# Designed miniproteins, single chains, continued (3), part 76

Each design is a single chain, and the fold is of that chain. pLDDT is the mean over its residues in the fold that is shown.

## One batch from the design tools (miniprotein)

Design m10630
Fold by ESMFold2-Fast:
Structure m10630 (fold): chain A 105 residues (1-105)
Amino acid sequence: MKKKEGDELLKKGVDYLNQGKYEQAAEWFEKAADKYTEAGDYRNALIAYAASVQAYALKYGPTSPKVAEALRKGAEIARKMGWTEQAERLEKAADLVEKGEKVVP
């Protein structure tokens, strides 16, 4: 099942995160989010994108383009869930990252 595939990819992301391999962790979290999205499991997709945001921030800093990309993907999923206000906050956070402003100090 696609949700189970997402869970397995999420576990790989956690395994890389525990090894301090933050870029690889973020990439596996994004793959997990894609599988959750394919399954219609938007809640777990949003959780996986949030995990990729944290991993990219740990690797590249909070103002990296990779953080902005992951935030925009999270916003897309939040809109699919009907969480319009959360989606707007995530898009605004991505705009701040792209301007070189700190989203998380």
Scores: mean pLDDT 82

Design m10631
Fold by ESMFold2-Fast:
Structure m10631 (fold): chain A 104 residues (1-104)
Amino acid sequence: HHMEELKKKIEEFRKKLIEWTDKMLADLQEQYRRAVRLAAEDPEAAGPVIELITKAAEHFVQARKAFEAGDIEKALEHTKKGLEYYKQAQAELDRVEARLAARR
């Protein structure tokens, strides 16, 4: 009984993590659209932001695949790296937007 209940909870948790990675990828698509608009004004500053968004997205895609394959350890490693790049992308995006606003 204990092992069956644990397996069920792990499966439910896995499904929630897949849903969460889908939401993170959707948010990254919106950040990418913002970064592309900034590239029209300052391509030099926007380039690094786009690179960070791309790296975050690649890690979340790998995390999703690992969760679907049941490789929880690999999925969590990619989730951790994806979150790190996501946070760096948000900070850099905010910094570039603030610099461009100051020039207006």
Scores: mean pLDDT 83

Design m10632
Fold by ESMFold2-Fast:
Structure m10632 (fold): chain A 71 residues (1-71)
Amino acid sequence: GFNRVAALVGLREVLELLKQGKVEEAIEAVENLRKSGVLPKEVADKILELLKQGKVEEAIALVEEEIERLR
């Protein structure tokens, strides 16, 4: 449905930002997806925890897994 498409678009943006090293912008994007309810709180919180710990590669893997799940 619409929420799935919105989540997929948002996660793809987060993935692009992370691959470009724009970690702060990626954090803001995930926080916005969490606040709007587009991304489930549990998924958003896990991504944010990894990014705030500097675990960028693990965050990328989690975002890619979620994108594949939403396909």
Scores: mean pLDDT 85

Design m10633
Fold by ESMFold2-Fast:
Structure m10633 (fold): chain A 68 residues (1-68)
Amino acid sequence: SDEEKVAIARAAGEIIRFLEEKGIDPLSPEVQKAIREALQTFRDLLAQGVPYEEALRAAIEKLEELLK
């Protein structure tokens, strides 16, 4: 549980950094929804035993698809 919480916090930080580098406002309702869905994908992959770096990459890919 603590390891999962730390991994989620790190992933959220990396997602926010990605959005800031792209000039996307993380406080917009559409972007907030996309962040929640990306973090859910990240959580699901961790629960399946997918490594952190691979799960984070998939979450960012999901975020990019949702923000098209």
Scores: mean pLDDT 86

Design m10634
Fold by ESMFold2-Fast:
Structure m10634 (fold): chain A 67 residues (1-67)
Amino acid sequence: MSDEALDQLVDQLSSMSRDDAYRAARVALVGLGLDPDTADRLARQIADLLSRGDRDGARDLLRQAAA
């Protein structure tokens, strides 16, 4: 995933409610090839970070998952 794609995903998720961001992040992570349990755990962390306004933290987790 490119840096621009990560930024677009973070922007999209940040515009959603926490629950919608969690569901969208989980779908994206499964699409990247993560197993469903790992994707669920990371998606919850990403949604929590975004609910606190921590976009950089969410971006870093997505980057690590995409590597």
Scores: mean pLDDT 82

Design m10635
Fold by ESMFold2-Fast:
Structure m10635 (fold): chain A 117 residues (1-117)
Amino acid sequence: KLDELIDEIRKKVWELATTPELFNLALLIDYELKLLRKYAAQTSPEAQAKAREHALNIVELLRELARVVYKEDPSITKEQYEEALKLLDEAEKQVRDGAPFEQVAETLLKAVDVLKE
């Protein structure tokens, strides 16, 4: 269920928010995830287009989050960082290809999980 996946992503993003920069990124990501939830629940083409826009914004913000986490946390390996970026590239492709938002959210969650392992 999309709502459950979004809530899990939000929880894990906030768990990564250990510096002021990461806190600000988490706040922006949380906002974009709320908008994705709002518009993905609507069936109109305009709402679906807005949901896709917010999903792409989430991908870009998570790329920034991954970069800051890799820079600030010496326990995060280059391999974890590159795997997170690869998953975010996959999520972007899924959004552009019109994949279901549940599938996109599953890929986004995998990217965040890599940064916490």
Scores: mean pLDDT 90

Design m10636
Fold by ESMFold2-Fast:
Structure m10636 (fold): chain A 99 residues (1-99)
Amino acid sequence: MVVSDDDLARDVRISLYRMSSAVSRLASQRSKNPQQSELFRQASQLFDQAVDYLRRGDFARADALAQQGLQLVRQGISLDPAKEAQSQQLADASRRALA
């Protein structure tokens, strides 16, 4: 039993939670594009589920949900290229959190 496992799990949870919050805010800002807002809302829900699985120590399930959420974010961005730079930061943070 190694003490570093708790530190890794905690760090991943914090990073993923911050991403979920950012995605939720992005969804709220894009009411002019209902398809984009819906995709970002779904992505936010998937990130919340991923955080729940991470809290339970199920990293594989959390990773799968986060990957699905990122795909939805990328689909939403493709509807508005101006938001791509901001969402690229969220995608990078997610990869680091789940790597």
Scores: mean pLDDT 66

Design m10637
Fold by ESMFold2-Fast:
Structure m10637 (fold): chain A 64 residues (1-64)
Amino acid sequence: GMMKAKAIKDQPGAGPVVLGLKKGDIVEILREIRDANGNVAAYVARNAKGEVGLVGANHVEIIS
Protein backbone atom coordinates (compact mmCIF):
# COMPACT_ATOMS: atom_id res chain seq x y z
CA GLY A 1 0.00 0.00 0.00
CA MET A 2 0.98 3.68 -0.21
CA MET A 3 3.31 4.71 2.63
CA LYS A 4 2.27 8.06 4.15
CA ALA A 5 3.84 10.38 6.69
CA LYS A 6 2.63 13.39 8.68
CA ALA A 7 4.88 16.41 9.33
CA ILE A 8 5.48 16.78 13.08
CA LYS A 9 7.26 20.14 12.62
CA ASP A 10 7.81 22.75 9.89
CA GLN A 11 10.55 22.25 7.29
CA PRO A 12 11.51 25.20 5.06
CA GLY A 13 11.78 24.34 1.36
CA ALA A 14 15.13 24.80 -0.40
CA GLY A 15 15.25 25.04 -4.20
CA PRO A 16 14.16 21.94 -6.17
CA VAL A 17 15.72 19.51 -3.64
CA VAL A 18 14.11 20.04 -0.21
CA LEU A 19 10.32 19.78 0.07
CA GLY A 20 8.71 22.53 2.17
CA LEU A 21 6.48 21.20 4.98
CA LYS A 22 4.15 22.71 7.56
CA LYS A 23 3.31 20.79 10.74
CA GLY A 24 0.31 18.55 10.00
CA ASP A 25 1.01 18.15 6.25
CA ILE A 26 0.50 14.65 4.85
CA VAL A 27 3.02 13.39 2.26
CA GLU A 28 3.40 10.16 0.28
CA ILE A 29 6.73 8.40 0.86
CA LEU A 30 8.34 7.30 -2.40
CA ARG A 31 11.78 6.18 -1.11
CA GLU A 32 13.89 5.95 2.07
CA ILE A 33 17.41 7.47 2.17
CA ARG A 34 19.72 5.71 4.64
CA ASP A 35 22.96 6.94 6.20
CA ALA A 36 26.26 4.98 6.47
CA ASN A 37 24.98 3.24 9.65
CA GLY A 38 21.78 2.02 7.95
CA ASN A 39 19.47 4.49 9.74
CA VAL A 40 16.78 6.36 7.80
CA ALA A 41 18.09 9.94 7.43
CA ALA A 42 15.54 11.28 4.92
CA TYR A 43 12.69 10.37 2.59
CA VAL A 44 11.88 11.24 -0.99
CA ALA A 45 8.26 12.36 -0.66
CA ARG A 46 5.41 13.80 -2.74
CA ASN A 47 2.99 16.40 -1.35
CA ALA A 48 -0.72 16.92 -2.19
CA LYS A 49 0.28 19.35 -5.01
CA GLY A 50 2.43 16.66 -6.69
CA GLU A 51 5.76 18.32 -5.76
CA VAL A 52 8.59 15.86 -5.02
CA GLY A 53 11.53 16.50 -2.69
CA LEU A 54 13.61 15.45 0.29
CA VAL A 55 12.10 15.38 3.78
CA GLY A 56 14.22 14.90 6.92
CA ALA A 57 13.27 11.73 8.82
CA ASN A 58 13.11 13.79 12.06
CA HIS A 59 10.44 16.09 10.50
CA VAL A 60 7.81 13.36 9.88
CA GLU A 61 5.98 10.45 11.53
CA ILE A 62 4.95 7.42 9.42
CA ILE A 63 1.14 6.94 9.63
CA SER A 64 0.45 4.06 7.19
Scores: mean pLDDT 82

Design m10638
Fold by ESMFold2-Fast:
Structure m10638 (fold): chain A 99 residues (1-99)
Amino acid sequence: MLTREEILRVIGLTLRAIGDILQARLTGDVAALRRALEDARRILEEGRRTGDVWAVELALRLAEEALRLARELGDEETAEEAEELVEEARRELERLRAE
């Protein structure tokens, strides 16, 4: 379970990732999309460390949106990174739900 401080960090990372995803969609800036994936990975690590389903679900949703946009932008490298994160987040959700 996340502490109040950890919840605020996850919210901050999520808002930053959403902003970077919007920037990538509006401008085609792949670097913004990669920053969003980095933030999604940090959220996933927090969820994994704390056993928090909400944080893992947020990371999954961000990774899925980043994957969709990477494919639209034709960035195969970023799409591959996003696919890996989606699969990692799905595995973590299954693990946490099995506990």
Scores: mean pLDDT 86

Design m10639
Fold by ESMFold2-Fast:
Structure m10639 (fold): chain A 92 residues (1-92)
Amino acid sequence: GEARERAERAARELIATGDPVAKLAGEAALRALETPGASEVAERDAAEGAEVALEGVKTGNVTKEVAGAIGAIGGAVEAALANPAAAEKLKQ
């Protein structure tokens, strides 16, 4: 949907900046969006993280950029854990 397309565009823009933190945020967001069976919550968290990171880059706010990257990474982890078998493996 539109939210997914917006998140993908934000992620690609972050990667294009050449900034290492922005690139990490963009790559994490794309990973969440490309994960089969990812929950809507995981995709939303990744999307919001990417948007916050991009706002940080555009405004020169390093704190926002880092917070956005953490959010996008959290979304990617949630996407991976959407499968109960993956969650059990992590817990051991």
Scores: mean pLDDT 79

Design m10640
Fold by ESMFold2-Fast:
Structure m10640 (fold): chain A 115 residues (1-115)
Amino acid sequence: DLVEEVRRLLEEALERDLSFHDIFEEVSAKLMEWGRKNGPYAEVLALEADRRIGEVVGEVGRRLREAIDAGASPEEIEALRKELKREFARRVLEIVEEMVEEFEENKDKEAEIDR
């Protein structure tokens, strides 16, 4: 179950305090593998989910940089970084759940077209 694998990965990544980039790379690898195993429609959905997650990485990175540029203290930056990582993990899991739901709802229609 991809959702369960990604949930466990995100929980471990937060405990290990992995960077946004490292979390993105690990999730992207699982999405691309899932797409390859489940056919062309799944590959398209995996690429779209990957793109959406990349946008979230850009957004949280910008928010962190804005706080630094505004003169936030090291303690404030560390607290914000941890909160943004939790937000990032929640948003990543939501994107993956939406992707899997869309695939499950439409996979039978795609199979009928290939007939």
Scores: mean pLDDT 85

Design m10641
Fold by ESMFold2-Fast:
Structure m10641 (fold): chain A 65 residues (1-65)
Amino acid sequence: DERQRGLDAVLARETLDPEMRELLERLLRDPSRVLVIEDQGPDEGIGRARVAGFVPLEEALAEEE
């Protein structure tokens, strides 16, 4: 599954905090959760983003515009 593959790739990163790693492991076990990506701000030549945590899938879907 791409979601699980994505989480595994992020977990492999050296820049991840141990707390973030634990959150990602929880997301893998609880599919009702949605991964939240926090943009670390616009940087030139970019693609920088940080995982801020995760929220319940139901809440994420309800808040969608």
Scores: mean pLDDT 52

Design m10642
Fold by ESMFold2-Fast:
Structure m10642 (fold): chain A 82 residues (1-82)
Amino acid sequence: SEEEKIELIEFAVRSLYSLLQQGRITPEQALEILATLLRQLGFSEEEIARIVAVLRAMIERGASEEEIVAAVREVLREAFKR
């Protein structure tokens, strides 16, 4: 379901955020992993580009995990309207 996809992506975002904070991956690696997951889940390249752009900007400004998760949920819900 759409909600199950949102929950899976939220879990992935939280996991990648943890790895970023631990210095185990770079922001670019985290965004590439997320883009690959979104593609596997059937998102369009336009939708993936929008999500990646939002996350890149938020990571660059030092946004919290909860702010990033909230923003991703909003973009995903908008994507599922069409």
Scores: mean pLDDT 84

Design m10643
Fold by ESMFold2-Fast:
Structure m10643 (fold): chain A 78 residues (1-78)
Amino acid sequence: SDEYILALAQALLRAAEGQRTTYDDEATKEAERMLKRAIATAPVDADPAAIAREVALAYLERHGLDAAAVLAQPQRGL
């Protein structure tokens, strides 16, 4: 669903900003798993924030969503 896609992308973008997630929902847990996998396969000097942004943008593109729409979301629970 769009809500799940937005929630997952928002969690990844929050991680890119160095923000801790406070939600214990499936979208946030999946975002954390995706980020950990991406960081584990990245070069040792890679910026985790840049990796999180790339993963979020790729995920949104796969589902036909605009990153600007995610960034404009005012809801923390999305």
Scores: mean pLDDT 66

Design m10644
Fold by ESMFold2-Fast:
Structure m10644 (fold): chain A 92 residues (1-92)
Amino acid sequence: APLSAREREMLRVGMMAALIAYRLGLHHGRELSKEQQERYREIEEWLRTEDPEAYEEAERLVEEALERHEDDLQAQQQFAQERLAPRMERLQ
């Protein structure tokens, strides 16, 4: 059965948040375990193939976070979370 609009939005926002967290961590030199590398690849591939608009939005949020909060991983993560929070609140 196809996902409901709510379930699809929940999956989309969750995948976007995960991609952003991985991208920002990698930018700051975070080393990924083999399992984390596989998970990151799965998330990236899913967004690119199943929801390219969400992929582009997540990439833009990473770019904005890096530009607005240079060299501050915590501030970059908070920026991204605040941008996604209104969508997450609608799902609760």
Scores: mean pLDDT 83

Design m10645
Fold by ESMFold2-Fast:
Structure m10645 (fold): chain A 67 residues (1-67)
Amino acid sequence: MRLSPGEQLRAAGALVKLGAKVPPTEAEIEEALRLAKDLSLSEAMDAIEAAGLSQEEVRTIGLKLSE
């Protein structure tokens, strides 16, 4: 399934908020996608910034969530 860049960012932010490690489990991916629907783009970006993730790490998480 192909996620848009905005969907990938929200999902990455949700995974960070869950404290999930990379690679995430199927259960963590499902919960992150569920949370991402209620998570604004600004909230996701704030969570990613607070976690200190690089642009490369954010992209890697987004790609994993798109599998």
Scores: mean pLDDT 71

Design m10646
Fold by ESMFold2-Fast:
Structure m10646 (fold): chain A 90 residues (1-90)
Amino acid sequence: MEEIIKKIEELLKKRGLEIVPGATVVLDTRDADPEVLKAIVEFLKKHGVDVILTDKPLPGAIKVPKDASEEDLEKFIEQLEKAGVVRPKE
């Protein structure tokens, strides 16, 4: 779990991205790994994001990654940026 949070922080730093405090995100949990889900929820809440979990296919819901690979986490970060949860720092 701590390793997953660290990977997310490093990917955001590498891409020059920051979390938008007060943003709301809907996460699709249907295929989620419980450890990955827990890490992502804790990370986003720590940064002031309002997190809503759903097990239904809702338009605009972002799929939680199936594992903590860098490729899957990078794709997840791209979806967060598209949803306005993450933005360029400068």
Scores: mean pLDDT 81

Design m10647
Fold by ESMFold2-Fast:
Structure m10647 (fold): chain A 94 residues (1-94)
Amino acid sequence: SMVDQMVQDRQSYMDDVQNQMSPYYTDQDVQTMRQANQQWLTMFRMRERYIQAVRDGSDQSTIDQLYREFQQAMSQSSPQISQWIQIQNRVIQS
């Protein structure tokens, strides 16, 4: 799936950040970015499950449960994504 490709691409990106871009990022920045990446991937996986259940014509209780899980993942990922953007803006301006 597109999400599985994003998982692979983002893992490779994070490994490159740690190994090649460490002079531009602090260890704390890398940890924050890894945490944001994990929350982001969880959100995208939950979204994919919800969309698939709707397409498959799953029962309403299953659709409602997956939607609640997706909403929770979105709520959790929002501050992590904001922190990622702040780190990128700082590095670009430096």
Scores: mean pLDDT 75

Design m10648
Fold by ESMFold2-Fast:
Structure m10648 (fold): chain A 60 residues (1-60)
Amino acid sequence: ADARVAELVAQARELHALMRDYALKGDSEGAIAAHRRLQEVLAELDELDPEVAERLRAAL
């Protein structure tokens, strides 16, 4: 539980950074793909720990 939540938080932060990098470079396809993956990770976080998921959404 704790280890999986920590892993998903790290993945979400990496995906958010990747999404921003693609957007800054004008790679709309890459940005959209990273955003979709980020939403999947946040959905899994919401199922495991909804408070962490909401806090992370506010911080990204």
Scores: mean pLDDT 84

Design m10649
Fold by ESMFold2-Fast:
Structure m10649 (fold): chain A 65 residues (1-65)
Amino acid sequence: MEEEAKKAAEAAKKAAEEGDATGVASGSWQMGRLGLGPEEIARKAVEAARAGDAEKGAELTLEGA
């Protein structure tokens, strides 16, 4: 679980760096599917990734996992 959540966070981070909105959305959906806790954490991770703060996005996802 934690490893998959971390991988999803890293995928969202990478997608945000590439400007791939679809990849960010996909990563967020994967986090939700893995049951990463509150919907709030997934939302914040997506927002951080979209803002280009990939490190914070990954950190938030790991904190929820």
Scores: mean pLDDT 58

Design m10650
Fold by ESMFold2-Fast:
Structure m10650 (fold): chain A 63 residues (1-63)
Amino acid sequence: RPIHFVVREYAGEETPERVEALAEEVRREAAARGLEIGPVQRLVVEHLGQPVVLVFALGLPKP
């Protein structure tokens, strides 16, 4: 079965509360899709002078 990439993005400032909220959305989406996910990770990038927060995990379909 293919590996799924579950991701949420937010254009704006990184805060602990925002990261936690995005991580909760990643877990919720994974659960809704029947996926088992690895560790939830974060990455902050800048695009055209704007910060973008990415929160993601790799998921596999449950057996």
Scores: mean pLDDT 80

Design m10651
Fold by ESMFold2-Fast:
Order: structure tokens, then sequence, then C-alpha cells
Structure m10651 (fold): chain A 61 residues (1-61)
């Protein structure tokens, strides 16, 4: 349905925005940033892209 399509687009946009903010925060901490990485290290903790997707999807559900 059109609503299912819109929900998918919103989740994808939210994931992209979240990753962009995380990358900006990592850069401020002087950590190397790879926008295409499967995982990031933030405040000594490893965060996977799949975990970010899951959290955003859960938050929007």
Amino acid sequence: SEEEKRKKELKESAVEATLHMLEALLEEQGQPVDPNAESYTFNGKVIRRSDIVKEVEEWLS
C-alpha cells in the first residue's frame, strides 16, 4: 500500500539521518569515519549499522 511505501521511506530517511549524526559526533571526537562501514566505534563501544537500523525501526514502530 501507499502507507507501507511511505513508512519504508521514512525509516530509510531516519536511518540515514541517524548515521550522519553519529559520523559527525565521531569526527568531533577525532575518530576515523567511514560512511560505508558496517560498524562504528563511539565512546569506546562498537555500534553496528544493523543495530542502528533496528533501533530506528523500533523507535518508529
Scores: mean pLDDT 73

Design m10652
Fold by ESMFold2-Fast:
Structure m10652 (fold): chain A 85 residues (1-85)
Amino acid sequence: SLVRLGAEVAAAMEPDIIRIIRELGYVAGMVALADAFEAPGLVRELGPEATLERLRRRLVEAGVPEEEAERIARRVVEAALAALA
């Protein structure tokens, strides 16, 4: 189930999501949470490289600094790959 896999990625990313909410606000945190939930499906459809770029861009558009957005997107993709294995 993609819902279950997304929940596993969201759980793995919980400390990062809480940090984003605290430092950058609720909207940026909710985008990071949505990215975590969607990541397994995106990795299956687009592959890890295209997923990483898409998630990085969404985080930057949500107000996450570019370097931090890349770091978070990479961790989300790694967690999604682990959940899919």
Scores: mean pLDDT 87

Design m10653
Fold by ESMFold2-Fast:
Structure m10653 (fold): chain A 100 residues (1-100)
Amino acid sequence: MLTKEERIKLLNELQKLFNEMLDIVSELRRALDEGRPVTQEEIDERLARFNELAEKALSILEKLYKEGVITKENYEDMVKRIQDLKAEAEELAARLRERN
């Protein structure tokens, strides 16, 4: 089982990763809503960053679940939230590419 210090560190890192993923989705949505010009390179870089953050978050969630820090229900809910955010980011990116 993880130490208290290790649990706190992982939970803080997970929260930071979720906040960064939400920021990327918000930036893509704002660009679409405001008609802000966005290059294909910028869209690709933001999606690549999102995917990297999502993979790190999933890894932390799996570790927290296996170590008994979070419940199965919390694990499944958080995994679904990451999947939903990824789908939203990909949809927003597709719309931005189609607009340009």
Scores: mean pLDDT 87

Design m10654
Fold by ESMFold2-Fast:
Structure m10654 (fold): chain A 90 residues (1-90)
Amino acid sequence: MKEEAREILEKDLELAEKLEKESEGEEKLKYRVAKYIAKAALAALEGDLETAKKYAEKAKELASKLPEEVKEGMLKALEAAMTHAKLLAE
């Protein structure tokens, strides 16, 4: 489970970085948020809760600049990813 979760999160991070590079404006910001969500979840999965918190706060900061509907979805994705990663880290 933990190794499979790490592989999925690493793949999600690579995809988010690629889509951020290919995108402009609001879409670029959206993928940048997704990138920090993946980084936060990866840190949480490794038990590095301080780094996870740092990336989670960065994701929230960036998400606050998105339209309300997109922000809501991104914040829910962050909460789900962090909860799942912490559960698997134990």
Scores: mean pLDDT 84

Design m10655
Fold by ESMFold2-Fast:
Structure m10655 (fold): chain A 65 residues (1-65)
Amino acid sequence: GADRILSPEEAERIGVALMLLEGLSPEQASAAAKALIGKTRAEAVRYLTEEFGISRARAERLVSL
């Protein structure tokens, strides 16, 4: 649901996926992982699209896995 927040472990996995799939640097991925902790799925998608230019469809896939 919309109220489910990302755990630190989920945020870390998304950070790793951002490095491997979207080509983010380790520093960018680390910053993203920290920012994603406690965000809802919708907030995480918005963050990834606005801060890193990741497409909405890709961001939704990353936070829905």
Scores: mean pLDDT 80

Design m10656
Fold by ESMFold2-Fast:
Structure m10656 (fold): chain A 100 residues (1-100)
Amino acid sequence: MLSDEELLEIFKELVEIYIEKMKEVFNNPDLSEKEKEEQFKKFLDKILEMYEELKKVLSEESIKKAVEYIEELLNKLVEELKLSEKMKKEVEELIKKMKE
């Protein structure tokens, strides 16, 4: 069985891959604003899905670290991409769901 630290490191790497994919989507001039929003929501849902699976096997302390890491990365992404209020709300809702 992988340690909590090893599982967290793998999770962080996977989250960073999705963050990079979200950046690529938003920087793609061939996509409409609506298509960018739909793809962004899809990647947020994938991050939540991965987190829910990880939550089943991690300690409470490690879960807290995972949430703090995702919150930091997503808040940085919001600032870097200058996301709309609608997309900021989607990020805030995801963070809220992870803290429940």
Scores: mean pLDDT 83

Design m10657
Fold by ESMFold2-Fast:
Structure m10657 (fold): chain A 77 residues (1-77)
Amino acid sequence: MASPAAQERLIAMARSIKRQAEILANAGLISQEEKDEINKLADEAERKAQAGDLAGAQSYLQKAMDLLTKSVIKALR
């Protein structure tokens, strides 16, 4: 049985990643395509968390964070 606190935390993290991607795209540090892909991964994480699939939610959050990090590193070159 998934913890409500754990679900809320994962949903909050997904929403935070989406806001961070939007800010970085608006600043020109990542592309719109990279932002859209990060948003898709974060949306899947939120859906999985809402369904009680915490492991699936964490997997998608990790993919979203990895893509965000790689996109920022490329922009700083």
Scores: mean pLDDT 84

Design m10658
Fold by ESMFold2-Fast:
Structure m10658 (fold): chain A 96 residues (1-96)
Amino acid sequence: MDPAELEAEVKEALKLMTRSVEKIALKNIKNADPELEKLFEERVALKGKYLDNPSSSILAELGATYKKISELLKSKGDEKSAQNYLEISEKYFKKS
C-alpha cells in the first residue's frame, strides 16, 4: 500500500465533492434552514481539519455530517438532494 497515493486520492475526492455539491447547496439553502446552515458550517470546519491533519476519525465525522444533511433534506421532501448527500456520506465512511 502506498500512503501517498491513498492521501492524494482522498484529497481529490474531497475537492470534487466540494466543487460540485457546494454551489448547489448554497443556492438552495441561503434563506431556508438554520439546521442546514449549521451542518454546512460543520462540514467546512471538518474539511479544514482534514486538510490540515488527515485522519480516519475526521473522515468518519464528515460521513456523519453528510448523513445528517441527507436526513434533514429527506424530511423536507428533497429526496434527490438527500440521495446525493447520502452517497457522499457513504464515500467518506468507506475511506474512514
Scores: mean pLDDT 70

Design m10659
Fold by ESMFold2-Fast:
Structure m10659 (fold): chain A 75 residues (1-75)
Amino acid sequence: MLSEQAKKLIEQGLQAYKQGDYDKAIQLGSQAYDLAKKSGDKDLLKQSLALIGQALYQQGDKKKALEYFEKALKL
């Protein structure tokens, strides 16, 4: 199911984030976002956006990170 697949991608993205692989975390978070959007799961949408934002912040892209956090807050 799309929601279950999105959850797995978020889990994998969080592991990549913990390992310092921020590019991988962004890729997995983006894939999770697409699946969460198709499933209509707002909690998974928020989690995927937060993951992308956190990874961008760690890469030094503070402005882009804030845009993702703002998008998550509007959900």
Scores: mean pLDDT 88

Design m10660
Fold by ESMFold2-Fast:
Order: C-alpha cells, then structure tokens, then sequence
Structure m10660 (fold): chain A 80 residues (1-80)
C-alpha cells in the first residue's frame, strides 16, 4: 500500500469516526491539499495533528489511525 492510499484511509476514518467535528474537518482538508501537492512532509505534520486530536476524543479510533500513520512514517523513511 502506498503513502497516498494509507493517508486516504486515515482521512476516511477521521470523517467516519468524527462526523461534524470542525477541527478534524479542517485538518482533513489540509491533508487533502498536501496529498494533491505531493507535499509528504506537510502531510505527515497534518496527519500527526489528526492523530493527536483523535487520541483526546476516541482512543480506539486513535489506535487505528496511529497504526496507519506508523506505516506511512516507515514508508517515508525508506525513501530517505
């Protein structure tokens, strides 16, 4: 699975688990912009912020998002 596919899965989970959350929706829109721009560093920063907010609101959702984020970080570091 690519960084793009994993990031899109995090975006889907964030919208599914936190419907109507304006802070999560703002970060999701920033993540979508980073994906379109292929700004992988900016994407990682935004996804980390989504994970932090998820951890405050729903630890179970945060665990799944964190697992996907960990895979993105691993793939990103393999490119360096």
Amino acid sequence: MSIEELARRIIELARERFPGDPEIEALVREAERALEAEDWTGLLVVLDRILALAAERDPAAAAEIGRLFGEIVRLYLERL
Scores: mean pLDDT 85

Design m10661
Fold by ESMFold2-Fast:
Structure m10661 (fold): chain A 90 residues (1-90)
Amino acid sequence: DELKKKGEEYEKEGEKYYEKKDYLSASKYYLLSAQYYQQSGDLKSADKAYDKSMEASIKWAEQRGDSEMAELARAVKNTVDQQQKQKALA
């Protein structure tokens, strides 16, 4: 599956940028990975990649010294996680 392979390639790129502490680029590549996984029907990998994108966004806000933005990003992630858990229980 070409779409799944692209998801895996962008996830690896995200990991490389995350290791370099380029969290903005890491977030972007994890988001691209999530989109390709979703298009391939691998929703579990898509959710994980999206979660990694959000975590990288939090790290980027922290790196900037923007504590308010980091707290907002964490609140958004927590809300998404809660909504996903509620849907899984329904």
Scores: mean pLDDT 80

Design m10662
Fold by ESMFold2-Fast:
Structure m10662 (fold): chain A 57 residues (1-57)
Amino acid sequence: MDEILERIKKLLIEQGFSESQAQLVVNAAKNLSLDKQKEILELLERGDVEGALEIAF
């Protein structure tokens, strides 16, 4: 399992996303470059959910 994508999913759920909503974001992020996935993770670790979603979509 991709460690970065799993961490993204966990952080989204911790921020109040449902399992299905978090999975939609993970599926979007999966189609991005590794650098973009890391940027999403960094934003979520800071609590910047809006910034993370802008990169994912």
Scores: mean pLDDT 81

Design m10663
Fold by ESMFold2-Fast:
Structure m10663 (fold): chain A 76 residues (1-76)
Amino acid sequence: RKEAVNEAAGALERALWRVLRHGADPVEEMRRALDRAVELGVISREQAERLVEIARTKGISVAVAEASLLLDTFLK
């Protein structure tokens, strides 16, 4: 459903803003947002684990960008 994608996208945006505004841990925030996306059925657990690894190795901005591309694919 489009509502599930919107909820997942909102979780990712909140994670990014918490890191940028509150100095939250990028890996922990991405893990929480991606767990929500998996729970909503928008991405797989394997995709979520890969995105957490991207956040750890390449940073949160790259991980959020790749997660957004996966969400856009689900909308099509």
Scores: mean pLDDT 78

Design m10664
Fold by ESMFold2-Fast:
Structure m10664 (fold): chain A 76 residues (1-76)
Amino acid sequence: SERLKKLKEIKNLVIKAFSYLVTGDYDKAKEYVDKAIKLAKELELPDEVIRWIERVYDPADVGRVLKYLDEEEKKL
């Protein structure tokens, strides 16, 4: 499924963004966040989920995004 592949790509981008943020590479973190947001908008994900991706600096919001993506994958 093309949708499944894109959901997994968003998950990987969010994880990489958080990893770069934790190691202090803010420029790379922003690059991966922006790419994840663009892909999430293409998949028409809820605005609330887009906001959680924008707040990748908060581990709680990272957890919310990953949980949402896992639940969406289960529906496919």
Scores: mean pLDDT 87

